# Designed miniproteins, single chains, continued (5), part 80

Each design is a single chain, and the fold is of that chain. pLDDT is the mean over its residues in the fold that is shown.

## One batch from the design tools (miniprotein)

Design m18947
Fold by ESMFold2-Fast:
Structure m18947 (fold): chain A 101 residues (1-101)
Amino acid sequence: SENEKLIEEIQKIMQEALELARAGKLTEEDIDSKTKELSELISKFKGVPVRTLVVINLLLVGLGTSLLLAARSKNPEVKAKLIEGAEQTAEEIIKLLKESS
């Protein structure tokens, strides 16, 4: 389905962002660019309830915020916890998209 292709593209972008974050190479410009691209892909979903799309977009804001705070953090322990939180948020977004499409 069209939604399955969108999920695969979203997963790829999220994986790339998380890999860059773990390597300490994810820039604020990368976060802005990837978050915008993810938002545009999410907006293309058909047949997903509006309430579910609202929740997914709030989770996307949370993902971007966690990655931004991780990029700005000088504390390795705080950075690791923020990246772990971002990974969990990404998994929840994918789960909701799969269950709702």
Scores: mean pLDDT 87

Design m18948
Fold by ESMFold2-Fast:
Structure m18948 (fold): chain A 52 residues (1-52)
Amino acid sequence: MFSGEEVAEAIANNDASPPLLALGRDEAVKLLREAGFSEQDAEDLVSRFFAR
């Protein structure tokens, strides 16, 4: 299972393993919030990362 710090680092470095993509947006937002991001900032980061 990923920690919020691991998810934040992967998003910041634009380096995603297939397991991170399988985690899904909702779980990624939750982990980022646990790492100290606000709900809005976490949703913005995840939205940009999962943008098509």
Scores: mean pLDDT 66

Design m18949
Fold by ESMFold2-Fast:
Structure m18949 (fold): chain A 92 residues (1-92)
Amino acid sequence: SSEVEQAAERLKEALEKSGFEAEVEVKGNTLTITIKAPNVTQLIGLALKFIGYGFDGYEVEIKIEGLTLTVTVKAKNEQELIDFLEQIEKDV
């Protein structure tokens, strides 16, 4: 939806303003965030935040390759996806 696309764009902008390269893709109720960190310390910090969201009840899969973090989130509905995007935006 347009609202999910707008939330995804806001998250991408927030990550870029924080010094990351980011791509945010939504397909159905699945969110894929690909983030390239400038260094290992910032990569670890981001990975720990996303692991924390998994403990908060989100279905989160994390993959790390070099300085690239790929996060896949499977939401139950569009509102959960928007809420997740807004939560991450606030945390970066």
Scores: mean pLDDT 84

Design m18950
Fold by ESMFold2-Fast:
Structure m18950 (fold): chain A 105 residues (1-105)
Amino acid sequence: SPVEELRRIAEEFLRELENVLKNTDKSDVDKLKEEITRIIARFFGRVSDILDRHPEFAEEAIRILRETREQVLELLKKYNAPKEIIDLVKNALDGLIRFAEAKKA
């Protein structure tokens, strides 16, 4: 099911993000940015693939992506992520949600 696939991908994304936030020095913003950008790129590619295979799923995917966005923001807050990292992740996820909204047409 595309729902189960997206939820699994979102859970993997959250785990990878938390692992980077736990194990990377928050003062090393450049390293944190590089690692998080890589994780985001993988997540974006996987979500894009699901939406291309299942365009009818776009509306429910948007709901799951909004839930994932809130969970991500809570993780960033929990680990005291730098503002630059919060802005990067927020902009990327907002872009992904807009991409999913475009697929709905």
Scores: mean pLDDT 87

Design m18951
Fold by ESMFold2-Fast:
Structure m18951 (fold): chain A 71 residues (1-71)
Amino acid sequence: SHHDEEAKRNVEVALERLKEGDVVGALNGLREALSVTRNPELKELIEKALELLKQGRVEEAEEQLRKALSI
């Protein structure tokens, strides 16, 4: 759906922000992705990534986001 494709674009942006060391930018992108998605699996993966980033677990968060993009 358009909403899920928009959510995935925000996830891709968040992954690029994490590569740049911009955790705040990544968190903002993921919050936007979470607000537009209608896919419950995609929502769950984004929520897990947000929680991991809040804990400083960047590599584990990136794994969840890569799974989100594979849906």
Scores: mean pLDDT 87

Design m18952
Fold by ESMFold2-Fast:
Structure m18952 (fold): chain A 76 residues (1-76)
Amino acid sequence: MEETNKKIGEFIKELADKAGLTVEELARRLGVSPETVKALMEGKIPLTREMLGRIALAFDLTYEELKKLYELMEGK
């Protein structure tokens, strides 16, 4: 679902903005290219469970933020 991927991407953008992370810094923390981060933020690619784990660590996510990402991934 492209719409679900876009909502996930928007939430990741919000998390990055709150953390003061650039696309390049987030890419470094996640171990991916800046192009992959941009595609994820634009909803062009799905958020995988592996990437969710890396994002949780990179942002030091609260349980509430992690739960929101899970709910968005499941389309609920």
Scores: mean pLDDT 77

Design m18953
Fold by ESMFold2-Fast:
Structure m18953 (fold): chain A 71 residues (1-71)
Amino acid sequence: MGEKFHEEGVRALKQGKYEEAYEKFKKAIELLPKDHPLMPEALFNLAVALRGLGKYEESDKLFKEAEELMK
């Protein structure tokens, strides 16, 4: 379930549909287990979508969270 929303989010992001990408990645994060291998990528992609929406401060916080999970 969460993996499908992540895939849809990536598709939306590639099309420049940042609001749709944000909603899809947010849903993916809600449905994925916290220790899922896709979690850092989903958080990173959510941060990219937020940057596309001009929400730079929120984006920076999520980039840091994703980076910590990749360590």
Scores: mean pLDDT 82

Design m18954
Fold by ESMFold2-Fast:
Structure m18954 (fold): chain A 60 residues (1-60)
Amino acid sequence: MVADLLHKAAEYYEKGDLKKAYEYVKKAAKFAAPDMEVSDELAEKMITNVLLAKASSPEA
């Protein structure tokens, strides 16, 4: 699922593995819209969006 791939991307981003984070974000975007071109800028925005969503929850 797209959400699953975005979650993994956020995890890699948090670990500092930007290459892996971008890889998973691009996979998620291609899965949702394969005809859409995903730039590095868009990939960063998607990761940031996921991180903001995670930050809004207190976590267990």
Scores: mean pLDDT 73

Design m18956
Fold by ESMFold2-Fast:
Parts: structure tokens; C-alpha cells; sequence
Structure m18956 (fold): chain A 73 residues (1-73)
């Protein structure tokens, strides 16, 4: 079947880990985009599914789902 989503407890742990990874990379002088990319890569290497990592990233950044509107002109 499709990969199961993380439990709420596991999701919270991954969010905390992602925040720590981002903070560590920012402390090294990396920008926010680089820090985020490095954190995502490390989480992928730890075996977390990409969909769950995307949810973790949105939670860490406080972002609602990205909505794109086409220009009306």
C-alpha cells in the first residue's frame, strides 16, 4: 500500500529535529534556503518519506499550503 503517514508523536519529533538542523545550519552562516535544503536532505537520508518531510517543513515555517494564482492580464 502507499507509505503510512507519521504518527502525531513521530511528526512532532521530526519537526523538532528539523528545527534543530535548520538552526545549526543558520548558525554556520548559511541562508534560510540553504539551511532548509540541508535539513530536508538529512531527513531524507534518515528514511522519512518526502510527503511527510514536506509537511514538517510547512509546520517549521508556519506556512499554509502554497497557492498559486495565474495573472489575470
Amino acid sequence: GPPAPLSPEEFERVVERAKKLIDEELAKGNDEHSALGIAVRKLLEEGYPADEISRVVKEVLGLPGATVSAPAA
Scores: mean pLDDT 73

Design m18957
Fold by ESMFold2-Fast:
Structure m18957 (fold): chain A 71 residues (1-71)
Amino acid sequence: MSPLELVEKGYEYALKGQEALKAGDYKTAAEYYRKASEYFREAAKASTNPEFAAKLEEESELLYKKAEELE
């Protein structure tokens, strides 16, 4: 999977996490944020651009922290 496809999956799961959070489903929101975090981390590892990789690692970390806050 290309870095861009991984980023698109990351945003898809982040949006699903936000929707679950708004619905009060904290467990489902945490699961979606963890999936989003993992996709951004994989995208960062697959990227050959250091600046882009750093930005993706930052997004991954923020989503991981959101998931932990819901547990």
Scores: mean pLDDT 85

Design m18958
Fold by ESMFold2-Fast:
Structure m18958 (fold): chain A 99 residues (1-99)
Amino acid sequence: SKVKEIVEKLIEKVEQKLAEYRERGYPDAVIDLLETILKGLRILLNDPDATPEDIVRFLEAALDFAKRELERHGVPKEVRDDVIAFLEELLKIAREGAK
């Protein structure tokens, strides 16, 4: 399945980045966000009705949440910029996969 291949790739990238962020001592707000994204991607992976568009919408919602909430939780700008850039990379992969 095209959806399964996209979601598996996204899960692998999120797992790798989550391990990196934990090693670098990133704030709990960032770790919690990536764990929430990972859980959502696993739900999409196990949903036989999931479309490529659903993956895009999910990641767009995650990016919007990160932009609104990370500053409120006191996450430093350099860390926020890194997390946002990573989420934009995931969204680009999902959008390219949806075409």
Scores: mean pLDDT 88

Design m18959
Fold by ESMFold2-Fast:
Structure m18959 (fold): chain A 65 residues (1-65)
Amino acid sequence: SLDEKLEEFAKKIAEAIKNGDYEKARQISLEAMRFIVKEAKSDEELLELMRKFTELVTKYIKYLS
């Protein structure tokens, strides 16, 4: 569930960037950050989720480029 949500946010951000819609990418990034902060159970988990999410976004940007 949590991993699936992170992947969906990452894919949507990468697709928005591919389409040149940087405002949409920004809005989705803010929604993803709010989701991560809400779901994290500890500061350690917060940092790990942020790291994982950044890696997913980078992966999908490269895939779609």
Scores: mean pLDDT 85

Design m18960
Fold by ESMFold2-Fast:
Structure m18960 (fold): chain A 57 residues (1-57)
Amino acid sequence: AEVIKRVAEHDAGLSAEELDEIARAVAEGDWERLRELAEKHGLTVEQARSLGEALLK
């Protein structure tokens, strides 16, 4: 999880707090929130979902 978090911070320019929001949206099945976060940060919904799932491991 920690390595994936660092990669996401460098690749997408996301803060630790923003990564936690993405992980929470995936964990709660809040796909509407996940879509909003993805669009805000220039990610596809699929990329944001994969990132959130990886952060939850």
Scores: mean pLDDT 72

Design m18961
Fold by ESMFold2-Fast:
Structure m18961 (fold): chain A 56 residues (1-56)
Amino acid sequence: SQVSQLGRLGGNYALGVKDRQNELQGQLARAVSRGDLDRAQQLYDRAQQLYQQQLS
């Protein structure tokens, strides 16, 4: 799944993780502003997975 791919890449490439998190936050903000709740939920889940990988 895309979530699994994102988590794997985030865990393996720490240098890119903050840039990816910033990108996801931007995409999430835009999805919310457009009222696309399904997309916003998917982006939130991906951002949370990246955050957990940094803590692990």
Scores: mean pLDDT 65

Design m18962
Fold by ESMFold2-Fast:
Structure m18962 (fold): chain A 70 residues (1-70)
Amino acid sequence: MRRELAEELVEALKAAIDAGYTDEAVRELVREAIANGVTVEDVREVAKERYPEEADAIVMAFRALAEAER
């Protein structure tokens, strides 16, 4: 489940980066992923595997949204 959530999150973050904004659905997915134990390292691994050229941007987007929930 953690890997599946990380993959879903990476796809949502990639779409948000491409669109130039993050909506409430992306923020809810970040909260759900954190609640289920998804870490920055999980997101980084999936992002590097799926989108190696954009992995840093995806990880930074996740970090920014995760910090907003603290």
Scores: mean pLDDT 79

Design m18963
Fold by ESMFold2-Fast:
Structure m18963 (fold): chain A 82 residues (1-82)
Amino acid sequence: MELIEKAKKALEEGNYDEAIEYALQAVRENPDDAEAHLLLGEAYLKKGEYEKAVQFYRHALRVNPDDERARRLLAEAREKLK
């Protein structure tokens, strides 16, 4: 939980690499942490790495298929790849 909060704070502050480090640590501790995968996707989206963002959003949706936020972010990342 604290790693997710640190990743969110780093993302909000524009520290995308720091957000990725915290979210990756959260995934290593719990590979089925949908929120950690969502945060990785958001950080990569902000860095302009849209293909990586799509992959992490897809993983978040495999863990939590009813996540409307993840669906919107996936659509946004796919739009950027056009």
Scores: mean pLDDT 84

Design m18964
Fold by ESMFold2-Fast:
Structure m18964 (fold): chain A 68 residues (1-68)
Amino acid sequence: MEELRAEAERLIAELERLAAQSTDPDVKTGLEQIVADMRALLEAGAPEEDLRAFIENARLVIESVRAY
């Protein structure tokens, strides 16, 4: 669990960095929403399955934003 929390926090930091660098308001808003959702899951003590699924989705979003 702790390793998943650390990975989620690392991805939150990366998403926040990408949101701060984005000049597209739709992309920025989307990234900020993902960050908010991940933080909510961490605070709620979500099960490992939910956290893992969110981590996988966040990685795909980061790859998509980098390609854009």
Scores: mean pLDDT 80

Design m18965
Fold by ESMFold2-Fast:
Structure m18965 (fold): chain A 66 residues (1-66)
Amino acid sequence: GREALLQEIQELEREARRAVVEEDYDTAIAHLERAIELYRELGDEESVARLERGIAQIRELKEQLG
């Protein structure tokens, strides 16, 4: 149900934040892409857009630090 999906999303976003701190940007992007799929299943287009912007920022950070 919705609650189980929200818990999975919360875990994915937590793991993505950890991956960013560890400079593992590809892992962070993968976790956020999975969270986007779950938000789409919930019909939460605002959160989809927010995470897509987050991925763009992580990609930019990866380019600046590589």
Scores: mean pLDDT 88

Design m18966
Fold by ESMFold2-Fast:
Structure m18966 (fold): chain A 82 residues (1-82)
Amino acid sequence: NPAAEAERQKRIQEVQAKAQELADDIKKNVTNDVPKALEVRKQMHALNQEVDNSEEAEKKFEEELEELKEELKKLQEKLQQQ
């Protein structure tokens, strides 16, 4: 059903756009708000799984989230070291 697939892709794009906004916000707020922004991103992923409950999508998201989290922690430490 092309209509159902179009709706699914639309929802994925909406969540990806929100995830990009959150990633940008996390980078801007690395010193103060990283834990909060990461929590919000996880909540958004959980909501997106109401539309796309793919285990592969969940694993990929968790991998990207962990990579981003580790990178931001390193940046936060370097900024705090100054």
Scores: mean pLDDT 62

Design m18967
Fold by ESMFold2-Fast:
Structure m18967 (fold): chain A 66 residues (1-66)
Amino acid sequence: KDGGEAFARIYRDKLAPLVGGDGTGTLPDLVKDPEAAREAIENPDSFNPPLPPLTDEEKAVLLDYL
């Protein structure tokens, strides 16, 4: 879908190390726990360590793919 490849790249670079995935495929392949990943995307400041900031548009696309 639109922007899917770009958002997979952002997820891989910024979020994958924190959610325990460094995968090579789709966004689900980068996430061992999709609930934890969703929580981290929605509440990055409450995660330890804090996640890098994402725009509301980036969050919406990532959550749509999870």
Scores: mean pLDDT 58

Design m18968
Fold by ESMFold2-Fast:
Structure m18968 (fold): chain A 100 residues (1-100)
Amino acid sequence: SDREEVLKILKEVEDYFNKKMRELAEQAKKEGLSKEEFVERAKKIFDDVLKYLEQKRDEVTNPKAKELLKKTIEVMKKDFEQLLKDIEANPEVWIETFVE
């Protein structure tokens, strides 16, 4: 179903995001990444996730699935902007959060 196709894509994106943010947090803890480096690398992960969703939006043939992915991308852009600001404010808290 259209909903199942979109949910599968969102699950793949969630798994990728969580894995990459965990790896970044572990690297930051091990190597002592600066706040600026942590934020820059987090932003790259966010950009990679958004690009993947945009590719999937273009690949889906169902108009309802495409519209849902388009709306999801707009919401995720706003959520990522807010999360990036939260990371910039308290990078140590977010490093600990992602290693859990």
Scores: mean pLDDT 84

Design m18969
Fold by ESMFold2-Fast:
Structure m18969 (fold): chain A 80 residues (1-80)
Amino acid sequence: MISDKELKLAIAEIALATGLAVARSQGREDVAQKYREALDALRKGDFEKAIEYVKEAAKLSGDETFGENLIKLIKEIEKL
């Protein structure tokens, strides 16, 4: 069975990739760039940088609820 950490990592990657795709579809390259950087940081295990880039993306887009939920998920992964 997939571990809780692996499952949460997969969910976070899907969420970040979704944020990236939505930002691109809206022509928001500034937001898309931050989601790309967050995804790269998450894949490298740099959870602190991933959180920072998600905060920046949320601030730029005004989608603070999505950003807050993603940050909570990444913090939970870091604690596992």
Scores: mean pLDDT 85

Design m18970
Fold by ESMFold2-Fast:
Structure m18970 (fold): chain A 83 residues (1-83)
Amino acid sequence: MLEELLKLVEEEDAEALAELLRKKGLTGIGVEEAKKIITASKLKPASVQQLLDLGASPIVAELAYALAHKDEELLKKVIEKYK
């Protein structure tokens, strides 16, 4: 799961990222949200709060943080939280 999502972030494939996140249960994630997740993840944020302060939604901030830190357990918790 984490490796697949990280590849899509690196490739900046927002359409494929949105599709994979929806398949994992995040049915509210569209292409625009996926673009925001990619951009936010590439900022290498020190905290979720840093992304919230930049105007990211909670789901975008938490997903981007988990992906930026390559934290698979956190990623699973975030997906379960917003599923």
Scores: mean pLDDT 85

Design m18971
Fold by ESMFold2-Fast:
Structure m18971 (fold): chain A 75 residues (1-75)
Amino acid sequence: MAEEQAAAAVYLYEKGELSEEFLKRLLEEYGISEEEARERARELVERGELSDEKARKLVEEAAEELIDKLVEEKE
C-alpha cells in the first residue's frame, strides 16, 4: 500500500504532474527512498498495474492519509 502510493508519486513526478516538495514529504512520511519508490513504479508499470488514472488515485489516497496523520498528531 504505502510502497504503491510512493511509486505512484514518483511516476507522476517524472511526468511533471507532481511537485518535488510533495514527493519528498510523502517519501519521508512513509520511510521509503526515492530509489526504492522508482524501482517499485517500474515494476507496477511493467505489470500493467500503474496508469495515469491509477497513479492519481493512489496519490489522492496518500494525501488523505497524510492529512489524517497530521490531525491525529495534533489531537
Scores: mean pLDDT 76

Design m18972
Fold by ESMFold2-Fast:
Structure m18972 (fold): chain A 68 residues (1-68)
Amino acid sequence: LSVEEVAARAAAATADLPLAERRRLVTIAVLAAEGYSNREIAERLRVSQATVSREIRRLQALGVIPAR
């Protein structure tokens, strides 16, 4: 999966969410696809690693990010 494909899938999977929440999930998906760790994503977005891990699990369940 390319970063652009992950971004497109994240945007489609989150279309029903408020714009602010959708942008956050798309950003997390893109950063994960670019190879950033949960820790790095958490620091960049100023949230907990647990929050990032939970959102990544959600994105994997939606088929946006491959489960490895």
Scores: mean pLDDT 78

Design m18973
Fold by ESMFold2-Fast:
Parts: structure tokens; sequence; C-alpha cells
Structure m18973 (fold): chain A 95 residues (1-95)
């Protein structure tokens, strides 16, 4: 349901934030993978027709949590990526 998709989106946002905070191509790949996972989870919630709004709400919350964690660790790039991934997932779930 939407809760499960929202949690996957939150995990994707965390991965995106962590990847963006890390240097080099491995970090970049992790950031891209996390962002794709987050948006994919949002899209999946929408396609299945159950809990798109719940998934969107949790995805946005997860993105903000990931952004706060990255900012606390000193990564503005990580914070920005976490927020963007969560926002993208929420928009995908709501559409």
Amino acid sequence: GGEEAGERAAEGARAAAAGAAAPGPAGAARAAGGALEAVGAGLEARIRGGGGEEAAERAREGGEEAAAEAAAAGSEEGARMGRLAGEGAANAARA
C-alpha cells in the first residue's frame, strides 16, 4: 500500500542524500540510484491506485528527514538531493 511505497521513497531519498554527500563516481551513482528508487516507489503507488496520497506524504517527510540528516553532517549537496528526491517521489505518487 501507500505506507510501504512511502517508506521505500524515504529510503531512496536517504540513499540519494548519502550518495550526493560522498565524493567521486561511486557517490554519484548511489545518488542517482537513490533518486530513481524514490521516484519509482512514488510511481508504483500511483499505478496501483492505493495510497498515492499516503505515499506522497511519507515521501516528502522522508526527503526532509534525509535533508536534515545530511545538513547536520555538513553536506549541503546531500541535503538538497534528499529534499529533491523526496519531492520528486511525492509528485510522482500524487499525479
Scores: mean pLDDT 83

Design m18974
Fold by ESMFold2-Fast:
Structure m18974 (fold): chain A 68 residues (1-68)
Amino acid sequence: MKLTAIPLDEENVELIASEDGIIVLPDGKKIPLKGSVVLSKIELLESILEAPDGKKYKLSDVVEVVVK
């Protein structure tokens, strides 16, 4: 799964994914990832990605942050 984060402002990023998945937020809430989702920078650093194959990744370890 390929993930790219594009900064929107000082607090938020748009996360773009090549495949669908689930984001588990630090408070345990689950957000479906269907192409893209907006997250805070804190949520990006502290959340877990659950990939379609059932593997779990720290979101910060698998995301590329694009600076434009």
Scores: mean pLDDT 78

Design m18975
Fold by ESMFold2-Fast:
Structure m18975 (fold): chain A 56 residues (1-56)
Amino acid sequence: SEIVRELLENYPLSEEEAEDVVAVAREFAAALGITDPELIRRIAFMFADAEVKYRG
């Protein structure tokens, strides 16, 4: 997906890690009733930030 590509360009994540982040972000957005693609993208980036921060 486009979000996975953008995460790989902006974060030191593997393809598998980026795909996991996007999947979790989409599940989180769905749970909150968020359907706006820009908000879903923002959530994915926030999750990527947290992932990189807490893993090192």
Scores: mean pLDDT 83

Design m18976
Fold by ESMFold2-Fast:
Structure m18976 (fold): chain A 81 residues (1-81)
Amino acid sequence: LSPELLAEADIALYEIQGAVYERIAEHYLKQGNIEEAKKAYENAVKSYEKAADLARQSGLEDTARVMEENAKEAKKKLEEL
């Protein structure tokens, strides 16, 4: 694998991790477990922020903006809890 392909794979993995953590948070919210939901959203934010940073380092500005937007949305959900 080339370094560029590895960077794209890492960005995709962090994006997937963020989405998975949001789903975990939604699951906990349905159960009324606010504490675990907050932890899951915190992990979602961190995952999207890592994806954004890696995308920006790789010159993928549009991808970085999308990941930054996902992180902001997860932060808003966290703040509402």
Scores: mean pLDDT 87

Design m18977
Fold by ESMFold2-Fast:
Structure m18977 (fold): chain A 64 residues (1-64)
Amino acid sequence: SKVRELTIEIFRLLAEAVEYELEARRLLKESDSPEAKEKAEELLKKAEELKEEIKRKIEELKKL
C-alpha cells in the first residue's frame, strides 16, 4: 500500500530530524566554541531538509 509506505517513511524521517536536533542541542550545551556552533548549524540544516522532505511526503499522502 502506497499509504502505508509513505506513512512509514514520514515517521522514519521525523525520528531522524529529531535525532539531529537533539545532537545539535547537546553540542551547544557542552560547548560555546565557534566549531561547536558551526557543527550544530550543520545538524539543524539537515533537520530542516528532512522536515521539507516530510512536508512533500504528507502532500503526496493527501493525493491518495
Scores: mean pLDDT 87

Design m18978
Fold by ESMFold2-Fast:
Structure m18978 (fold): chain A 55 residues (1-55)
Amino acid sequence: MYLEGSEEARKLAEEAYKLYMEGLRLLGKPGQTDEAQALFDKANELGDQAVEIDK
């Protein structure tokens, strides 16, 4: 009845989404590409962890 880890996976996915959206915001600004890339890399890492937990 309970899906162990699903709440943790959801929190990781939400955090990844926030970082991704912040990266997109910075990507629109000149000279912020490196910061945007770092946020995308972190978002991808957290998203991968969320997918692994929620499998």
Scores: mean pLDDT 74

Design m18979
Fold by ESMFold2-Fast:
Structure m18979 (fold): chain A 70 residues (1-70)
Amino acid sequence: MKLSPEQLEDARLALALMAISVAIQAARKAGASEEEILEAALEAVDRAAEKLELSEEQLEEAREYARERA
């Protein structure tokens, strides 16, 4: 079974949001400050964008998610 291009884009965004969520959770568990948690979240966005080839629209959605969750 091969995913459509649209389903692949949705999957990339979902993986990016999961990676950001994991980074936030890890930083909080480590006792990081609110500033350090936000930094970790934004670093996760940058890594996901590079690795998953996120579109500009997906990158903005990932950044908003990071800001809201941090």
Scores: mean pLDDT 80

Design m18980
Fold by ESMFold2-Fast:
Structure m18980 (fold): chain A 77 residues (1-77)
Amino acid sequence: MDRIRDIVQQRLRDDGSPVTISDMSDVDIAAIVGQSFVDSMVRGGVDRDQAIQDARRSLRSQGFSDSVIRGAVSRVR
């Protein structure tokens, strides 16, 4: 599992509060979440391009804006 994903998720669990993660942009958070989602889907046998499309839908369902999703997905590999 990605070190960054584990750090971000651990911080969110420890805080137990909605995000005012100081010094992280919505794009940075969405990119970490999107990468974690893509990694999980690809590990499960989903094609990478399809996993990226599914990640876009997941991020939108979580309330991220279209501009944030575009920036985040451009960083996902």
Scores: mean pLDDT 68

Design m18981
Fold by ESMFold2-Fast:
Structure m18981 (fold): chain A 58 residues (1-58)
Amino acid sequence: MSKEEIEKRALEVVEKLIKLGKIEEAKELADQVVQALADGDLKKAAEIVEKAEREIKK
């Protein structure tokens, strides 16, 4: 997954969490993804996003 794909998917998950009223969870997810990307750990950033997508879909 590219950095652009991670950012796009993270934004979609954050927006969905906000619509569900899960503002703190959206903030935590955004912070975790930003930190992983800042660390250059694209794999960790992708895993964070994929885990959040699974939790929301269920």
Scores: mean pLDDT 81

Design m18983
Fold by ESMFold2-Fast:
Structure m18983 (fold): chain A 95 residues (1-95)
Amino acid sequence: DKLNQFMLSYTNLSREQALFLIELLRSLSTVTKSEDLLTAAEALEASFSTPLPPLDIKEFDSLEEAEEYFLKIAPPEMKELVKEAIEVARSLKPG
């Protein structure tokens, strides 16, 4: 499915890029109420041999608000990842 294809596309991330993706996925899981996005974030966190720093997860009322925030803070190389993650989240949003 789209989430699995997205995650497989981003298997070779730096620690900093992975932390950004984890924050993004956790924020999107709160908007969509999707356990699949939360599970993907937790699996990525568990893939690291060293403890990750604590993350302040931002909660948003809409996917559009989350997209605007993450595109603003994303480094240039991560902007396409943000757009793809938002499209995945839209496909998982319940009715």
Scores: mean pLDDT 78

